Designed miniproteins, single chains, continued (4). Designs and how they scored, part 98

Each design is a single chain, and the fold is of that chain. pLDDT is the mean over its residues in the fold that is shown.

## One batch from the design tools (miniprotein)

Design m15394
Fold by ESMFold2-Fast:
Structure m15394 (fold): chain A 79 residues (1-79)
Amino acid sequence: SMAHTLIVDASLEFARGDYKEALELLRTAMRIAKEQGDKETLRLVAEMARTMSDSFKLQGDDEMAEEFERLAREAEELV
């Protein structure tokens, strides 16, 4: 699906160090999944955003950790 492709692209951008692009791709995937009632994709967005947030916490980047944690919470509330 389009939303799944965006989640994969977000993972690739995150690995590349383009964290803002990764965040925006996950936000877009969440919006599409919400509009379609796709709870499985919303769970995947939440899980990916949590993992990315935890990565930033380990690096001491609390600001980026909070941005990804907010996205995870938004996606979790929609499931």
Scores: mean pLDDT 88

Design m15395
Fold by ESMFold2-Fast:
Order: sequence, then structure tokens, then C-alpha cells
Structure m15395 (fold): chain A 72 residues (1-72)
Amino acid sequence: EEEENKEFVKRAVKLAIDTLIEKGYSLEEIIKRVKEVAETLADYFNLSEEQKKEVIEYGEKYAKEKYDERKA
């Protein structure tokens, strides 16, 4: 199911962000890597362009929010 695949991609992206932040990567590097992961997984699971955009935007927003929390 498309929703199931989208949620899986979001979870994978979230885990990747959490891991990169814990390892001390810069926000720029985190966003770059997360976008690549999200695009690759979205293409692999045949997500629609709309769903692909949603998971990328989710990842970028989550990375920025989580990075700022860790800086504080």
C-alpha cells in the first residue's frame, strides 16, 4: 500500500537524521544525505511525485527542528 510505503520511508528518514545528528554532522550535510536517502527510497517504493515531495519536506523540516534542539 502507498501509505504504508510512505510511512516506512518517513521512519527510515527520521532514523537517518537522528543518527547523523548523534554523530555530529553539520545541518547542511544532514539535509544533503537525508534528501538523497528519501529520493532513493521513494523511487524504490514507487511513491508518487506528491508523496516523494512530502517525505523530502518532512525530512528537511525534521532535520532542522531536531538539529536546533540539539544545539540548544
Scores: mean pLDDT 80

Design m15396
Fold by ESMFold2-Fast:
Structure m15396 (fold): chain A 84 residues (1-84)
Amino acid sequence: STLERAEALDKEIEELFKRAAELVHQGKLEEAIRTLDRIRALLRERYALLRDTDPAAAAQVQGAIAHLDGLIAQLRALLAQQQA
């Protein structure tokens, strides 16, 4: 069901955010960026489930995606500087 899928997405997103934080702490920036890209994909799926039924929650998820896009860009820039 839609509810079961939403709950599964929320759990996976939470676990992946914990993993991304661990990877950043370990200096594994490339793996952290890949993990954040995965979170972004799951948030987009979450948005699609909410957009027609809960516009307020959908708007919050869209805001989270925009924030995450900014973080990924910052980490990519940092990684590029460290590899130059």
Scores: mean pLDDT 86

Design m15397
Fold by ESMFold2-Fast:
Structure m15397 (fold): chain A 80 residues (1-80)
Amino acid sequence: MTKEEVLEEIKEKLFEVKEEVVKENEKRNGVGVPLSKEEKIELYERQIEVLREAKKKYPEIAELTDQQIEEIKEEIEEIK
């Protein structure tokens, strides 16, 4: 895989996690209801796990995945 193909695979997995959380929220609260603080934190934690697994599989993108993990952690701290 090229570096660009790896980044697209990660992007697709991050999008799938977001779609799953949004669908769970829609089933519980209805369409158009914003994610709660707790649901946003769960989404971000799931995205961090996707990035950690990608780093293990593709060490060549470790710096980029580490940067994205830190950015997501900052978002979690802002919500807390």
Scores: mean pLDDT 80

Design m15398
Fold by ESMFold2-Fast:
Structure m15398 (fold): chain A 71 residues (1-71)
Amino acid sequence: AVELLREARRAAEAGDAERAIELLREASKTSPDPLLSYAAEQAARLLEAGDVERAVRAVDEAIALSKEMAA
């Protein structure tokens, strides 16, 4: 899940919103954590709306949360 989030962030920064949305939806679907799943889906919706800045921030928060929950 975390690796998919990192790849989605890279795709979004590169301007490949379609790829980023695919990766975020895959992360949402494959994550056993409902909070991480929710965050990934919200980031995908922000990208669909064209809000790249908020989407990248949401992905960063999801990555931070996954690290915190692993501790």
Scores: mean pLDDT 77

Design m15399
Fold by ESMFold2-Fast:
Structure m15399 (fold): chain A 93 residues (1-93)
Amino acid sequence: MKEIEEKLKKYKEEIDKMNADLQAGVDAARAEAQALRDELSKLYDPEFGKAVGDALEAQRVAELERQMREKYKKVGDEFGKALDEYIKAKEKE
């Protein structure tokens, strides 16, 4: 029982870390896109800078979300196995 509680705590910490990493990645992608918008707006025009920056931000965020979905599935599968072991241990009493 204590071993399963320790596994659940570890999975929660892993999920919390993944959420923090995703947020940091999204913030970095937005900062990169904004810097590009500002640079291209100065070199060409604001509409061109906005269009290119918006496209970069969308691509970066979509890739981060794709990677995160894959990680969540993997962590979710491992968490599901831990819960199944817990249920079986309770029933085998």
Scores: mean pLDDT 80

Design m15400
Fold by ESMFold2-Fast:
Order: C-alpha cells, then structure tokens, then sequence
Structure m15400 (fold): chain A 65 residues (1-65)
C-alpha cells in the first residue's frame, strides 16, 4: 500500500506532455527494478544460469511462479 501510494493524480489542467513524462518515469522505475535483480544475479555469479535458462516458460499457461 505505501509503496503503491504513487501520486499519479495530476491537476485538472495537466498537459499531455506532463502525463507522458509521468508514465515514462513509472516505466523506467519498473525497468530499474528488473535491473537490480540482474545486478544481484551478476554479483552472485549466477548470470550463466540465467543465460543457460531456455526461453519459453509456460508462464501464461498456468504457472504463476
């Protein structure tokens, strides 16, 4: 809840440029979260395991994780 408490409520006079900036910022933050996971894997030396991991996981075929 607290981390989800992102103020994405622009004023009524918000411009499209401001909306795009906020959305872009949010996407970047999501990508940074992934980057941290990759960095942790790199530090642990398990990047080779991630690379060896074959693509095509049945994630969408009933495999929540």
Amino acid sequence: MKVEEVVLRPPPTMTQEEAEALLRQTRIEALQQLAKDVEAAKAAGKLDEVVARKPVLDWSSVRPG
Scores: mean pLDDT 59

Design m15401
Fold by ESMFold2-Fast:
Structure m15401 (fold): chain A 77 residues (1-77)
Amino acid sequence: DTKEGVDKAIELLKKAGETLTREEAEALVAEGAGDASAEGARALRIALAEAVEKNGDTITREEAIEALKKGKEEAEA
């Protein structure tokens, strides 16, 4: 389920540093969201990419978590 994958990714992000690069955030999402549906995983990736673009290739842990939550909302809609 997409929700389970998002929750797992959020827990991994909480254990990461306060600031992450795009690649670090994407790797954590991929690891945590492995069990998410294909569409859910796609929505998570898009939301994360948008957050990174706004922040110039660097994202805070809190912004990454918010991007994942928004991706989940899009996948559920």
Scores: mean pLDDT 67

Design m15402
Fold by ESMFold2-Fast:
Structure m15402 (fold): chain A 97 residues (1-97)
Amino acid sequence: MAREALEAARRALEIAEEAGAPEEVIRGLRRALEGAERLLAAPTDPRAALEGSIGAGMALLAVGVAKASGLEVPEETIEAAGRAGEAAGRAEAAALA
């Protein structure tokens, strides 16, 4: 679960950077990646899991704000950020169990 969150966050960050996504999306994905890396070092740390989920949520919120502002966000960036959020949520649920 933590490895899946890490891989999803890395892939989402790669796609967002390649697409030139808004800085706020990239910042959220970097926070998700950092949370996932910390969770790998401490698999039962709910704080690390929560940081990953917060980062992914920030990225998705930034996508919504960018679209509302008339900025085009590539579909692959939105899908990758969504997958990162799902993986972070699963890792958080596992850390809390």
Scores: mean pLDDT 79

Design m15403
Fold by ESMFold2-Fast:
Structure m15403 (fold): chain A 100 residues (1-100)
Amino acid sequence: SREEEERRRREFQRRLEEAEEETRKKFEEKKKVWEAVMLEATGGIYRISGAVYRLIGDIYLKKGDEKLAEKYYKEGEEYFKLGEEYEEKGKKLLEEAKKE
């Protein structure tokens, strides 16, 4: 009957909407995993920056410029702290994304 056809169409549309919602949820989960990876990658970049600044500090210290050495060591320490903060944020976000 026409009513049975309309019922089947409504049931199909509901299943399609449920599948779209499921796909959106999976996309948001993948998005969070990507954000976590990017935060960890940013943390890694900050750690590398910290190491480079420390190396510059060592060069200035060898040249007898203690003030410039101290400046670059302080900047390196700040970058290491940023690296740790971003890695920690990425780890927490990844753990939250996996708790489903």
Scores: mean pLDDT 85

Design m15404
Fold by ESMFold2-Fast:
Structure m15404 (fold): chain A 65 residues (1-65)
Amino acid sequence: LFLPPEEALKIGEENLEKAIEYAKSGDIVKATNYAVAAALQYSLAGENEKALEGIRKVDEEVKKA
């Protein structure tokens, strides 16, 4: 049902990378969707600070685009 924490972290990192990529390209909708997915995976892994940091990084890139 729930992913192991290490797998959730991996998926979170992958989604965060995609979110940042889309934010840099100006695709705000996809950037937001991947950022939310990354934050959810980090939270499931118990890494709430990484979830917040990830959202902040994507928001910064969106504001630059």
Scores: mean pLDDT 79

Design m15405
Fold by ESMFold2-Fast:
Structure m15405 (fold): chain A 77 residues (1-77)
Amino acid sequence: SEEAERLLEEAVVLASLGLPERALEAFRRGLELGGDPNARTRSGENIGKLLLDLAPELREEVLALLREHGGDLSLYE
């Protein structure tokens, strides 16, 4: 859904603003609404990977959400 996709993109924006707790909540909500756990930006960057580049402290929680929702974890070796 557009709402789910918007929330996944919002997570990256929130992380870039130094708001990791809000970024994690937006990412979780986006996945719960059926967002693609392997979603990419228009530039082809994986959203989850970009989120972790901006907020590496979220690694454990983001990887757990990706496992729950069927994300490709090979990108996070």
Scores: mean pLDDT 85

Design m15406
Fold by ESMFold2-Fast:
Structure m15406 (fold): chain A 86 residues (1-86)
Amino acid sequence: SLEEDLKKLKELIDELNNTEDVEEQNKILEKMGEILEKHKDDVEKLIELYEELIEYLDGYEKETIEVLKHSLENAIELLKEKLKKE
């Protein structure tokens, strides 16, 4: 469910914030990508999911989290642009 996937993504963000090892950071990012891919065909739900994640990320100041936030913001802009062309 979307609620369960949102909870898991927030837990992975917490793990990412507490992880200094690049290999472990990459594993966390891969797990996040797998969850997001489940919603790939529902653009409106993906946008909602990304927006909620960005709000959650606003609580963190770690460089890795800032990079993730920027990537999600860019993804939202691209998804919204696709929606407007339909």
Scores: mean pLDDT 76

Design m15407
Fold by ESMFold2-Fast:
Structure m15407 (fold): chain A 68 residues (1-68)
Amino acid sequence: SEEKLKKAIEDGKKYIESLRKNQNLTFEEIKERIDEIVDYLAEKYGLTDEQKEKVRNELLKYIEEIEK
């Protein structure tokens, strides 16, 4: 459902923020881990391949927005 997709994106954004603030990872290091993060979210939320790609794109967009 769209709600599962939105929750996966929100969870991913919170996880990225945690990596940045609590683990002091650089944006480059977080981008290197994006596929692992997306795979984790896809498994957790039972996402389709299409939804997985949408989550990946939204999280990369989020990283670019907070990097600016």
Scores: mean pLDDT 83

Design m15408
Fold by ESMFold2-Fast:
Structure m15408 (fold): chain A 72 residues (1-72)
Amino acid sequence: SMLSDEELVAKALELAKTQPALMPYAIQELLEAGREEVAVRVLEALPEDLREAVLSKLPADHRARLTARLAA
């Protein structure tokens, strides 16, 4: 990725404030790019209701992996 982890987290959190409906796609793009740590940090920083909504919209394999990391 051309952006640092901190920059990606900041951009994703700004997206969550302005266009929360795009968050499942943003998380999936981070996972496809191998940026799972960034995806976890973003999800941890989201309000609980939005985090649950985002996780529910992800493919089952991505949802299982992220849920396990959030529980750790």
Scores: mean pLDDT 83

Design m15409
Fold by ESMFold2-Fast:
Structure m15409 (fold): chain A 61 residues (1-61)
Amino acid sequence: ALIQLSPESLVHYVLQLHLKERLSLEEAEAFLRQLATDLGYSEAEIEAMLARFRERLAEAE
């Protein structure tokens, strides 16, 4: 079944995969873009999620 996740939940999920060394930074950004696209988010919403991912990554350093 297709489950619609919030943008914040998608960002959090992908960020956790990167921080746990399951994905590189490039793989994490690509995976976030792919997941959001598959879930039907607009390009503007996807770009906002990528910006939020980068902000949260900087806070985690």
Scores: mean pLDDT 78

Design m15410
Fold by ESMFold2-Fast:
Structure m15410 (fold): chain A 98 residues (1-98)
Amino acid sequence: MYKITIIARTKGKKPYEYEKEVKIETIGESADEAARKAYSAIARAILEGEEENDEENSITVRLEVYMSTPAAEEVAEKVKEAMEAAGYEAEVEIEELE
């Protein structure tokens, strides 16, 4: 089992941060399907944060994805690239669970 932690943040905002945590599980999905699901979850959380908070504040979303497949590294890369292409800062961590 693998745990992927993705932290996405809006750029160019004040040091005040709105933090939202999201957890999803994906078992038996392909890397493309898992990455799309993760990206959609982060994008929705950022949009919700932008609606609820001042434009001046940074919005930080922490997403945890649990996967049973060794494709976790590929999923992490795809999501990071998509977030960075959308103009966000993205940090990704992969942990192999026992």
Scores: mean pLDDT 71

Design m15411
Fold by ESMFold2-Fast:
Structure m15411 (fold): chain A 80 residues (1-80)
Amino acid sequence: SSQDEAQAAAIQAEIKQYASPELVKQLEETAKKVNEIGEQIEKSPPPYPKSLIDEEMDASVELVDLAVKAVMEAKKAKAA
C-alpha cells in the first residue's frame, strides 16, 4: 500500500543517516538487482526459466539479510 511505501521510505532515510555508507551502497545495489530481475520475469511469458527464478530468490534473500543488518546498525547508532 502507499502507507507501507511511505513507512518504508522513512525507514530507508534513517538507514541512510545512521548506517555505514558501505552497507547503504550494498543495500541500494542489491535492491536495484532484485528490481531488474523482477522486471525481466514480468516481461517473460511463462513458463519462467528456472535459472531466472533461482537468481531472483537468491537476490531477494541477500536483500532481506542486508536490510536486517542495516536496520540493526542504524538502530544501534541512533541509540548512541
Scores: mean pLDDT 81

Design m15412
Fold by ESMFold2-Fast:
Structure m15412 (fold): chain A 97 residues (1-97)
Amino acid sequence: LLDELREAFEKYPDHLSLWIALAEFLKAQGRLEEAKELIDKAKQYITENETDPAVRKAALAVLDNLRKELETSEIDPEVAQELAKREIDTVKRLLEK
C-alpha cells in the first residue's frame, strides 16, 4: 500500500496531494461537508482516469479512509459529549446514594 501510494502520488502529484491537503484543511476549518464533496469528486476522477488497478486501488483506499475519518469526526464530538454527560450523571447518582 505505501509503495503503491508513492507510485500514485508520482503519477498524479498535483491532483492527489492537492485533494488530500485541501480535504485536511477543510476538516481543520470544520467544513466537513465541503471536504466530503472534494473527496467524492477526487474518487470519481481516479475511477474515470486511472487504468492501473493497483494505483487505482491505492489512491481510492487513501481517499476512502480520509472520507471515513471525516464521517467519524463529524459524529464523534457529539457522541463523545453525550457519552461524557451520561457517564457523569451516572457517577453523580451513584455517589449521591
Scores: mean pLDDT 64

Design m15413
Fold by ESMFold2-Fast:
Structure m15413 (fold): chain A 95 residues (1-95)
Amino acid sequence: MWSREQLEKGFKALLEKGEITEEEYEELLSLPLEEQYQAYAEKMAEIAEKQREAAKEEARRLGLDPSLIDEVLEAWRAGLTGAEINQRLEEEAAR
């Protein structure tokens, strides 16, 4: 459960990462609390999708199948360790 102060810190972190502009930051802080929660969730989903696409592009650059990124994310959600994920990637790369 995020307080208004935690949402402000979350938006500030996005600003510091360059994911939002100073203008967007001020606009988001002016929204009602419910709208701030929704905007934050939508922005985090957008960033996650951009990060996934960037990882797939990096995989293509390295000559790997970009579908491996989806498998890695699924393995992470299933609670696999980094070592187990790396082993799966090495096995797929060897095919």
Scores: mean pLDDT 70

Design m15414
Fold by ESMFold2-Fast:
Formats: C-alpha cells, structure tokens, sequence
Structure m15414 (fold): chain A 99 residues (1-99)
C-alpha cells in the first residue's frame, strides 16, 4: 500500500539524517583518517544513540503520550520510534480538530 512505502521512506530519511549528522561529528572530531570498517562501526553506533535519544524523549513525555511510550518500550528500534511519532501526531491533529 501507499502507506507502507511512506513508512519505508520515513525510516530511510531518519537513517540518512542520522548518518549525515554522525559523519559531520566525525569530521569535526578529526576522525577522517579512520578505516572504512571503523567509519561504518561509528556510524552504526551514532544511529543507535540517536534512536535511543529519541526513545528517551518519548518516554519522558506526559501521561497523555502513554500509548506512544508503550510502543517504544515494546519496539526500541527505528520503527518503534516512528510509530510512536505517528501516534503523537494523530493526538495533536485530534486536539487541533477539537479546538
């Protein structure tokens, strides 16, 4: 379905943005002389850290976000974070329609 393709695209965008940020951090830290394997490992570590930061941000939200928190507790990866964001966006849209 069209929605499945959009979710895949959102996951790819999040991954691309995280990779770009990790590369920029590596450039600033002067690690451009690392091997390809070392660069890949650091990018994977940064991606995991960014996803974990997003997860923690969701878990620190108010009780109104409990459904999103439950999703992230059950799926701590990129997909879980994206699902939690979709739930939060749906709640925001419902509040806007009610106002």
Amino acid sequence: SSMEKKKEEEIRKLAEETIREAVEIMRKDGVLDLSVEEVKERIEEELRERVEEARESILNLSEEAEEAKEVVRNDPGVEGVLRAHEILLAKIQEKKKAA
Scores: mean pLDDT 64

Design m15415
Fold by ESMFold2-Fast:
Structure m15415 (fold): chain A 94 residues (1-94)
Amino acid sequence: MEIEEEVKEFFEEVVEELKPLAERLLAELSEKPQEAAKLLARELKELLRRRKPSLNEKTQKIADLVIEALELLEAGVPVEEISERFNPEFEKLL
C-alpha cells in the first residue's frame, strides 16, 4: 500500500516536470507526433536515470521497465507493441 503510494507520487512528479516540455512539443510538432514522442521519451529516460539511485527497490524496477519501453519508443517501435510487451511486467510489480 505505502509502496504503491510512493510509486504513484514519483510518477506524478515526473509528469509534472515534463508537462511544460510536452505542451511545447505538441504545439511545435503537432504534424509530427512521432518526433514529439521520441523527444519526450529521451527526456523522460534521462530524468528517470538521474533519479533512479534515490528510489526504493520496487520503484527502481518500475523505472528500469519504463526506460526499456522508452528505448523501444525512441527506436520507432509502435506504442501498441510496447504496451503488449511491458503491461504484463508492470502488472507483476504493481
Scores: mean pLDDT 71

Design m15416
Fold by ESMFold2-Fast:
Structure m15416 (fold): chain A 64 residues (1-64)
Amino acid sequence: DPVAAAKAALEAGNYEEAIKALTRVPGVDERTARLLVKAVKDGLITPEGAARAAEQLGAYARAQ
């Protein structure tokens, strides 16, 4: 599960693995993954919030 893997990597501070996991979510490109990781690093969102955003983008992309 790339969403669960991304959340775990973000919680561990492993940002490179978080980007890699996020890009495995359909509808999440590398630019979006890097933006989500930066938002977590800057304290704008939580690791859970970033994982949920990626999950929602993936669901939205599949619905199109």
Scores: mean pLDDT 82

Design m15417
Fold by ESMFold2-Fast:
Structure m15417 (fold): chain A 57 residues (1-57)
Amino acid sequence: GGPAEIERAAEGARAGALAGGGTEEQADKVRQASLDGPNGIEAERNGVRALLEAGAG
């Protein structure tokens, strides 16, 4: 997607990590990894992983 879609995905992944009980540091790392991804696919994967690690389901 475009830059706006990548930014939205990154912010969503960060919000998801926080909602799942992750720390702000963990959420920031998830957001950064999302921005480093070429099309946000890694953002979605990192968001899901962070939620699973936080015990959310």
Scores: mean pLDDT 68

Design m15418
Fold by ESMFold2-Fast:
Structure m15418 (fold): chain A 55 residues (1-55)
Amino acid sequence: SHMDQRIAAVEQQIAAVGDQITAVLAEDPSATERVEALARELQALQDELDRLRAE
C-alpha cells in the first residue's frame, strides 16, 4: 500500500540519519552542534513515522 511505502521510506531515512550521527561522532566526538542538528532531524522523522502509524 502507499502507506506501507511511506513508512518504509521514513524508516530508511531514520536509519540513514542514525548512521550519519555515528559517522560524525567517529570522526569528531566533540562535534556537539552537528550531532544536535542531526538529532533534531531524527526526532522530526520519528514524529512523522508515529503520525503515519497512527493513520
Scores: mean pLDDT 86

Design m15419
Fold by ESMFold2-Fast:
Structure m15419 (fold): chain A 75 residues (1-75)
Amino acid sequence: AEEEIKKLKEELEERLKTMKKGIEAQQATYDELIAKSDAETAERLRRQLELSLQVAKDMEEYLKKQVERQIEKLK
């Protein structure tokens, strides 16, 4: 049980690192597009980025809660 819990925590940490890298890459892509855009298009792109970042945060929280539930079942 303890070894399984440790493995789940390590797998969660790795997944969160992967998600963070994905978010950073998406933000960099949007920053480039925003810099090349007119004011109206830039504002629209900023809003899209904000929504995408919010979805990513919600997914991180969901994943953490799911792993916590799995750990509780192993106790």
Scores: mean pLDDT 82

Design m15420
Fold by ESMFold2-Fast:
Structure m15420 (fold): chain A 69 residues (1-69)
Amino acid sequence: MSPEERAEIVRRVVKEILEEYPDASMTQIGEMSRAAVDAINEAIARGLSREEAYEVGLKAARETAKKLL
């Protein structure tokens, strides 16, 4: 997967988080984004598709939101 494809997945997850949690602080958004990036990197390392990496990243961000909110 190219760096540009990976960056697009991260941007899509962050956009979704901002829409789902509009009242979240910048620190909370940062923690959710970090969890998503880690999950996306692990998914890519395991050979998952772009769509699967996006889903895994979004799930990790939402699970992090449950702990912070």
Scores: mean pLDDT 82

Design m15421
Fold by ESMFold2-Fast:
Structure m15421 (fold): chain A 85 residues (1-85)
Amino acid sequence: EEIEKFEKEFNERLKKIMDGVYELMRKSKENPEYFKKAYEVLKLIDEALEKIFKYHQAIANGDVETAKKYREEAKKLFDEAEKLL
């Protein structure tokens, strides 16, 4: 239940963030600052995806406390990415 809710939230947030990244890249045609911003967002998403991978590894190993930690770390990275958009 918690895993399914997190995955749904993750997928919805990732789609919105990527839409924002594409919009920043379109705006970067005349302002290179938007390209830098898009790149910073992509770095945060890359880190978040690594945390999601570690979350799934922890779930597979039955380590619910470690899974909780990586889930919260991934959420913080998504929050930071969304603030840049």
Scores: mean pLDDT 84

Design m15422
Fold by ESMFold2-Fast:
Structure m15422 (fold): chain A 87 residues (1-87)
Amino acid sequence: SLADQVNEIADEVAKEFGLTPGSALIATSTGFSISELRHGKLDLEEAKELAREIAKEIVERMKENPDVPEWRIAMEVSGERLNKEVK
């Protein structure tokens, strides 16, 4: 199922970037959503690459903002990325 694919990739992203499961799921779900918004259907290769790109941005922003919780940074990055594609 799509949910199984999202969860599998989120687990890989969490391990690779050292993110919590929740933050990794936000990054992965955002990447999948952006791919679908661009093409009207899921491009799995693009979705995976977007998930890794978003995860990297979350990690970099966390280093610059040590007083901000990880989940808040993950949501902010996700919102910014989605806003760029929808508007």
Scores: mean pLDDT 87

Design m15423
Fold by ESMFold2-Fast:
Structure m15423 (fold): chain A 100 residues (1-100)
Amino acid sequence: SVEDLLNELIKRITEIVKGLKLSDEEEALLARTYVEVSEAVDEAIAQNYSQEGLDHLIAVLEAQRAALLAAAERSTDPEQRALLLEIAGELDAVIARIRA
């Protein structure tokens, strides 16, 4: 289900971040991604996965993906860049699954 997919995404983001050294900016960005995605998921659930709720969720996921990709391009640390790209890829996969 979409709910199971989104719960797994949040879990994976949490596991990826755990134990890694992040800059203050990268930590703040990932915290914001978690909050924005979680809030959009809760709204989609509250709207019983209406087209409007799903469209809003996709818009939030796309905006956070763009922010992560931009941060990855600015990063001079290859490990941090790989982490940001991995999370951006997870958001892209979820967007594709919601659209299917």
Scores: mean pLDDT 76

Design m15424
Fold by ESMFold2-Fast:
Structure m15424 (fold): chain A 100 residues (1-100)
Amino acid sequence: DKGKELAKRAKELLDQGQQAYLQGKLEEAARLFEEAARLAKEAAKLGDISIELAQTLVSVAYGLDLLSEKSDPETSERLRKLADEAADTALAVLDKLKAS
């Protein structure tokens, strides 16, 4: 299942991004969180509707928002937009789970 594989990859990238953040590698952390957000959003589009995907989307949104505060204005705007999109996707996933 492509959706499940993308969700798993998103979680792995989220974990790598968190490690990069803890090491002070903020630019690398931002790239990893952006990639995680993209894959997690794609997983949701492909029908991977799970609590685990929703948790990944919430965590990546939080990480992107944190990094936006430490970034230049253009990067900050891009990261905040992606964080909002990830958070909205998490809410959509949770709403679908409630309807099941």
Scores: mean pLDDT 88

Design m15425
Fold by ESMFold2-Fast:
Structure m15425 (fold): chain A 100 residues (1-100)
Amino acid sequence: GMSLLEAAEEAAKKGDGKKAAFYGSTAAGVGVLAAAVAGVVTGKVSEKAEKAAKEAIRYALKAEEAAKKGDKEKAGKYAIKAAKAGEEAARLALEQLRAA
């Protein structure tokens, strides 16, 4: 199936800033949740996962702001960055769980 990153990229290419921001923010949220759950389960804090999660939140907020202003290009750009950071946070969270 299509990943949230691929969905954000496709929406950005179509000039749909609102859909791009939605997919980017959703990917960011998944990454943040994965990092939090890994921390609770392992009793350890991954600085790399936290950094990726913070970047995901930062870009998601920028994508939403750009979408609200009708800036489709910036909304798409920041949504893709949010989705990439969210996927990285989720990947790092899975690595943390495997190492526990």
Scores: mean pLDDT 86

Design m15426
Fold by ESMFold2-Fast:
Structure m15426 (fold): chain A 78 residues (1-78)
Amino acid sequence: MSEEDFEAEVLLALGLIYFALGKMDEERGDYESAIESYKKAIELFEEAKRVATNPQIKADAERYIKEAKENLEKLEKK
């Protein structure tokens, strides 16, 4: 694994943690905290996609960005 791909994997992992926190907050009805967590996850996934050289890591980041944005948009309409 290249240094860039290692950094991208770390960013993906951190993004997934924030994404999970967002889901937990959403399940609890804490929509404000969920929105903040999803926004942070999106930032981290976008950074991972930029840094990554491996096509699979880029694809994973893109998928997670889409999912997090969909969750964020649903909450911003509530």
Scores: mean pLDDT 86

Design m15427
Fold by ESMFold2-Fast:
Structure m15427 (fold): chain A 72 residues (1-72)
Amino acid sequence: NVTARLARVEEHKNEGNLAFKAGDYAAAAHHYTEGLRELAELKPQLPDDVFDHYARVLGHNLNAAYDRLAEQ
C-alpha cells in the first residue's frame, strides 16, 4: 500500500526533525536516511512531483544533520 508507505516516510521525517531539535544529529541523520530508503523503493509507484517533494525535503534535512556532525 503506497499510502501507508508514504505515511512511514512522513513518520521518519518527523522523528528526524524531533531528533534534530534535540541536538541529536546522528539520530536525525539515521531517521532521514531511513525515510529516503523507503522513498527510493516507492519511486516507480509515485508521481514525479510527489517523489521530488519528499526527496528535496529529506535530502535538505539530511544535509543539515551531516553539516552539524562535520562541525563537531
Scores: mean pLDDT 87

Design m15428
Fold by ESMFold2-Fast:
Structure m15428 (fold): chain A 89 residues (1-89)
Amino acid sequence: DDAEIEALLAEEAELHREVAEFVIENTEDEEQIADARAALARLDAQRAAALARVRADPSVTAADLRARVEELRREIPKVKEELLKKAKE
């Protein structure tokens, strides 16, 4: 239902926020920090656009969004590990 779709898109946005904040806190690369800050500034607009797109596409299901969120949850620890490895160099 719409409430589940909105909740899943909000969860996806929170996962993207988590990665961007991690970059800002754990890197010294000014370009990466600037990109992460730009990503944070765009999260609300991107979530609104994603919601509008999902509502316009009847082929997108809550199961598809759950799979996407689950994929992000699996990838985020790997991304964080690689960022920390670079920071220790």
Scores: mean pLDDT 81

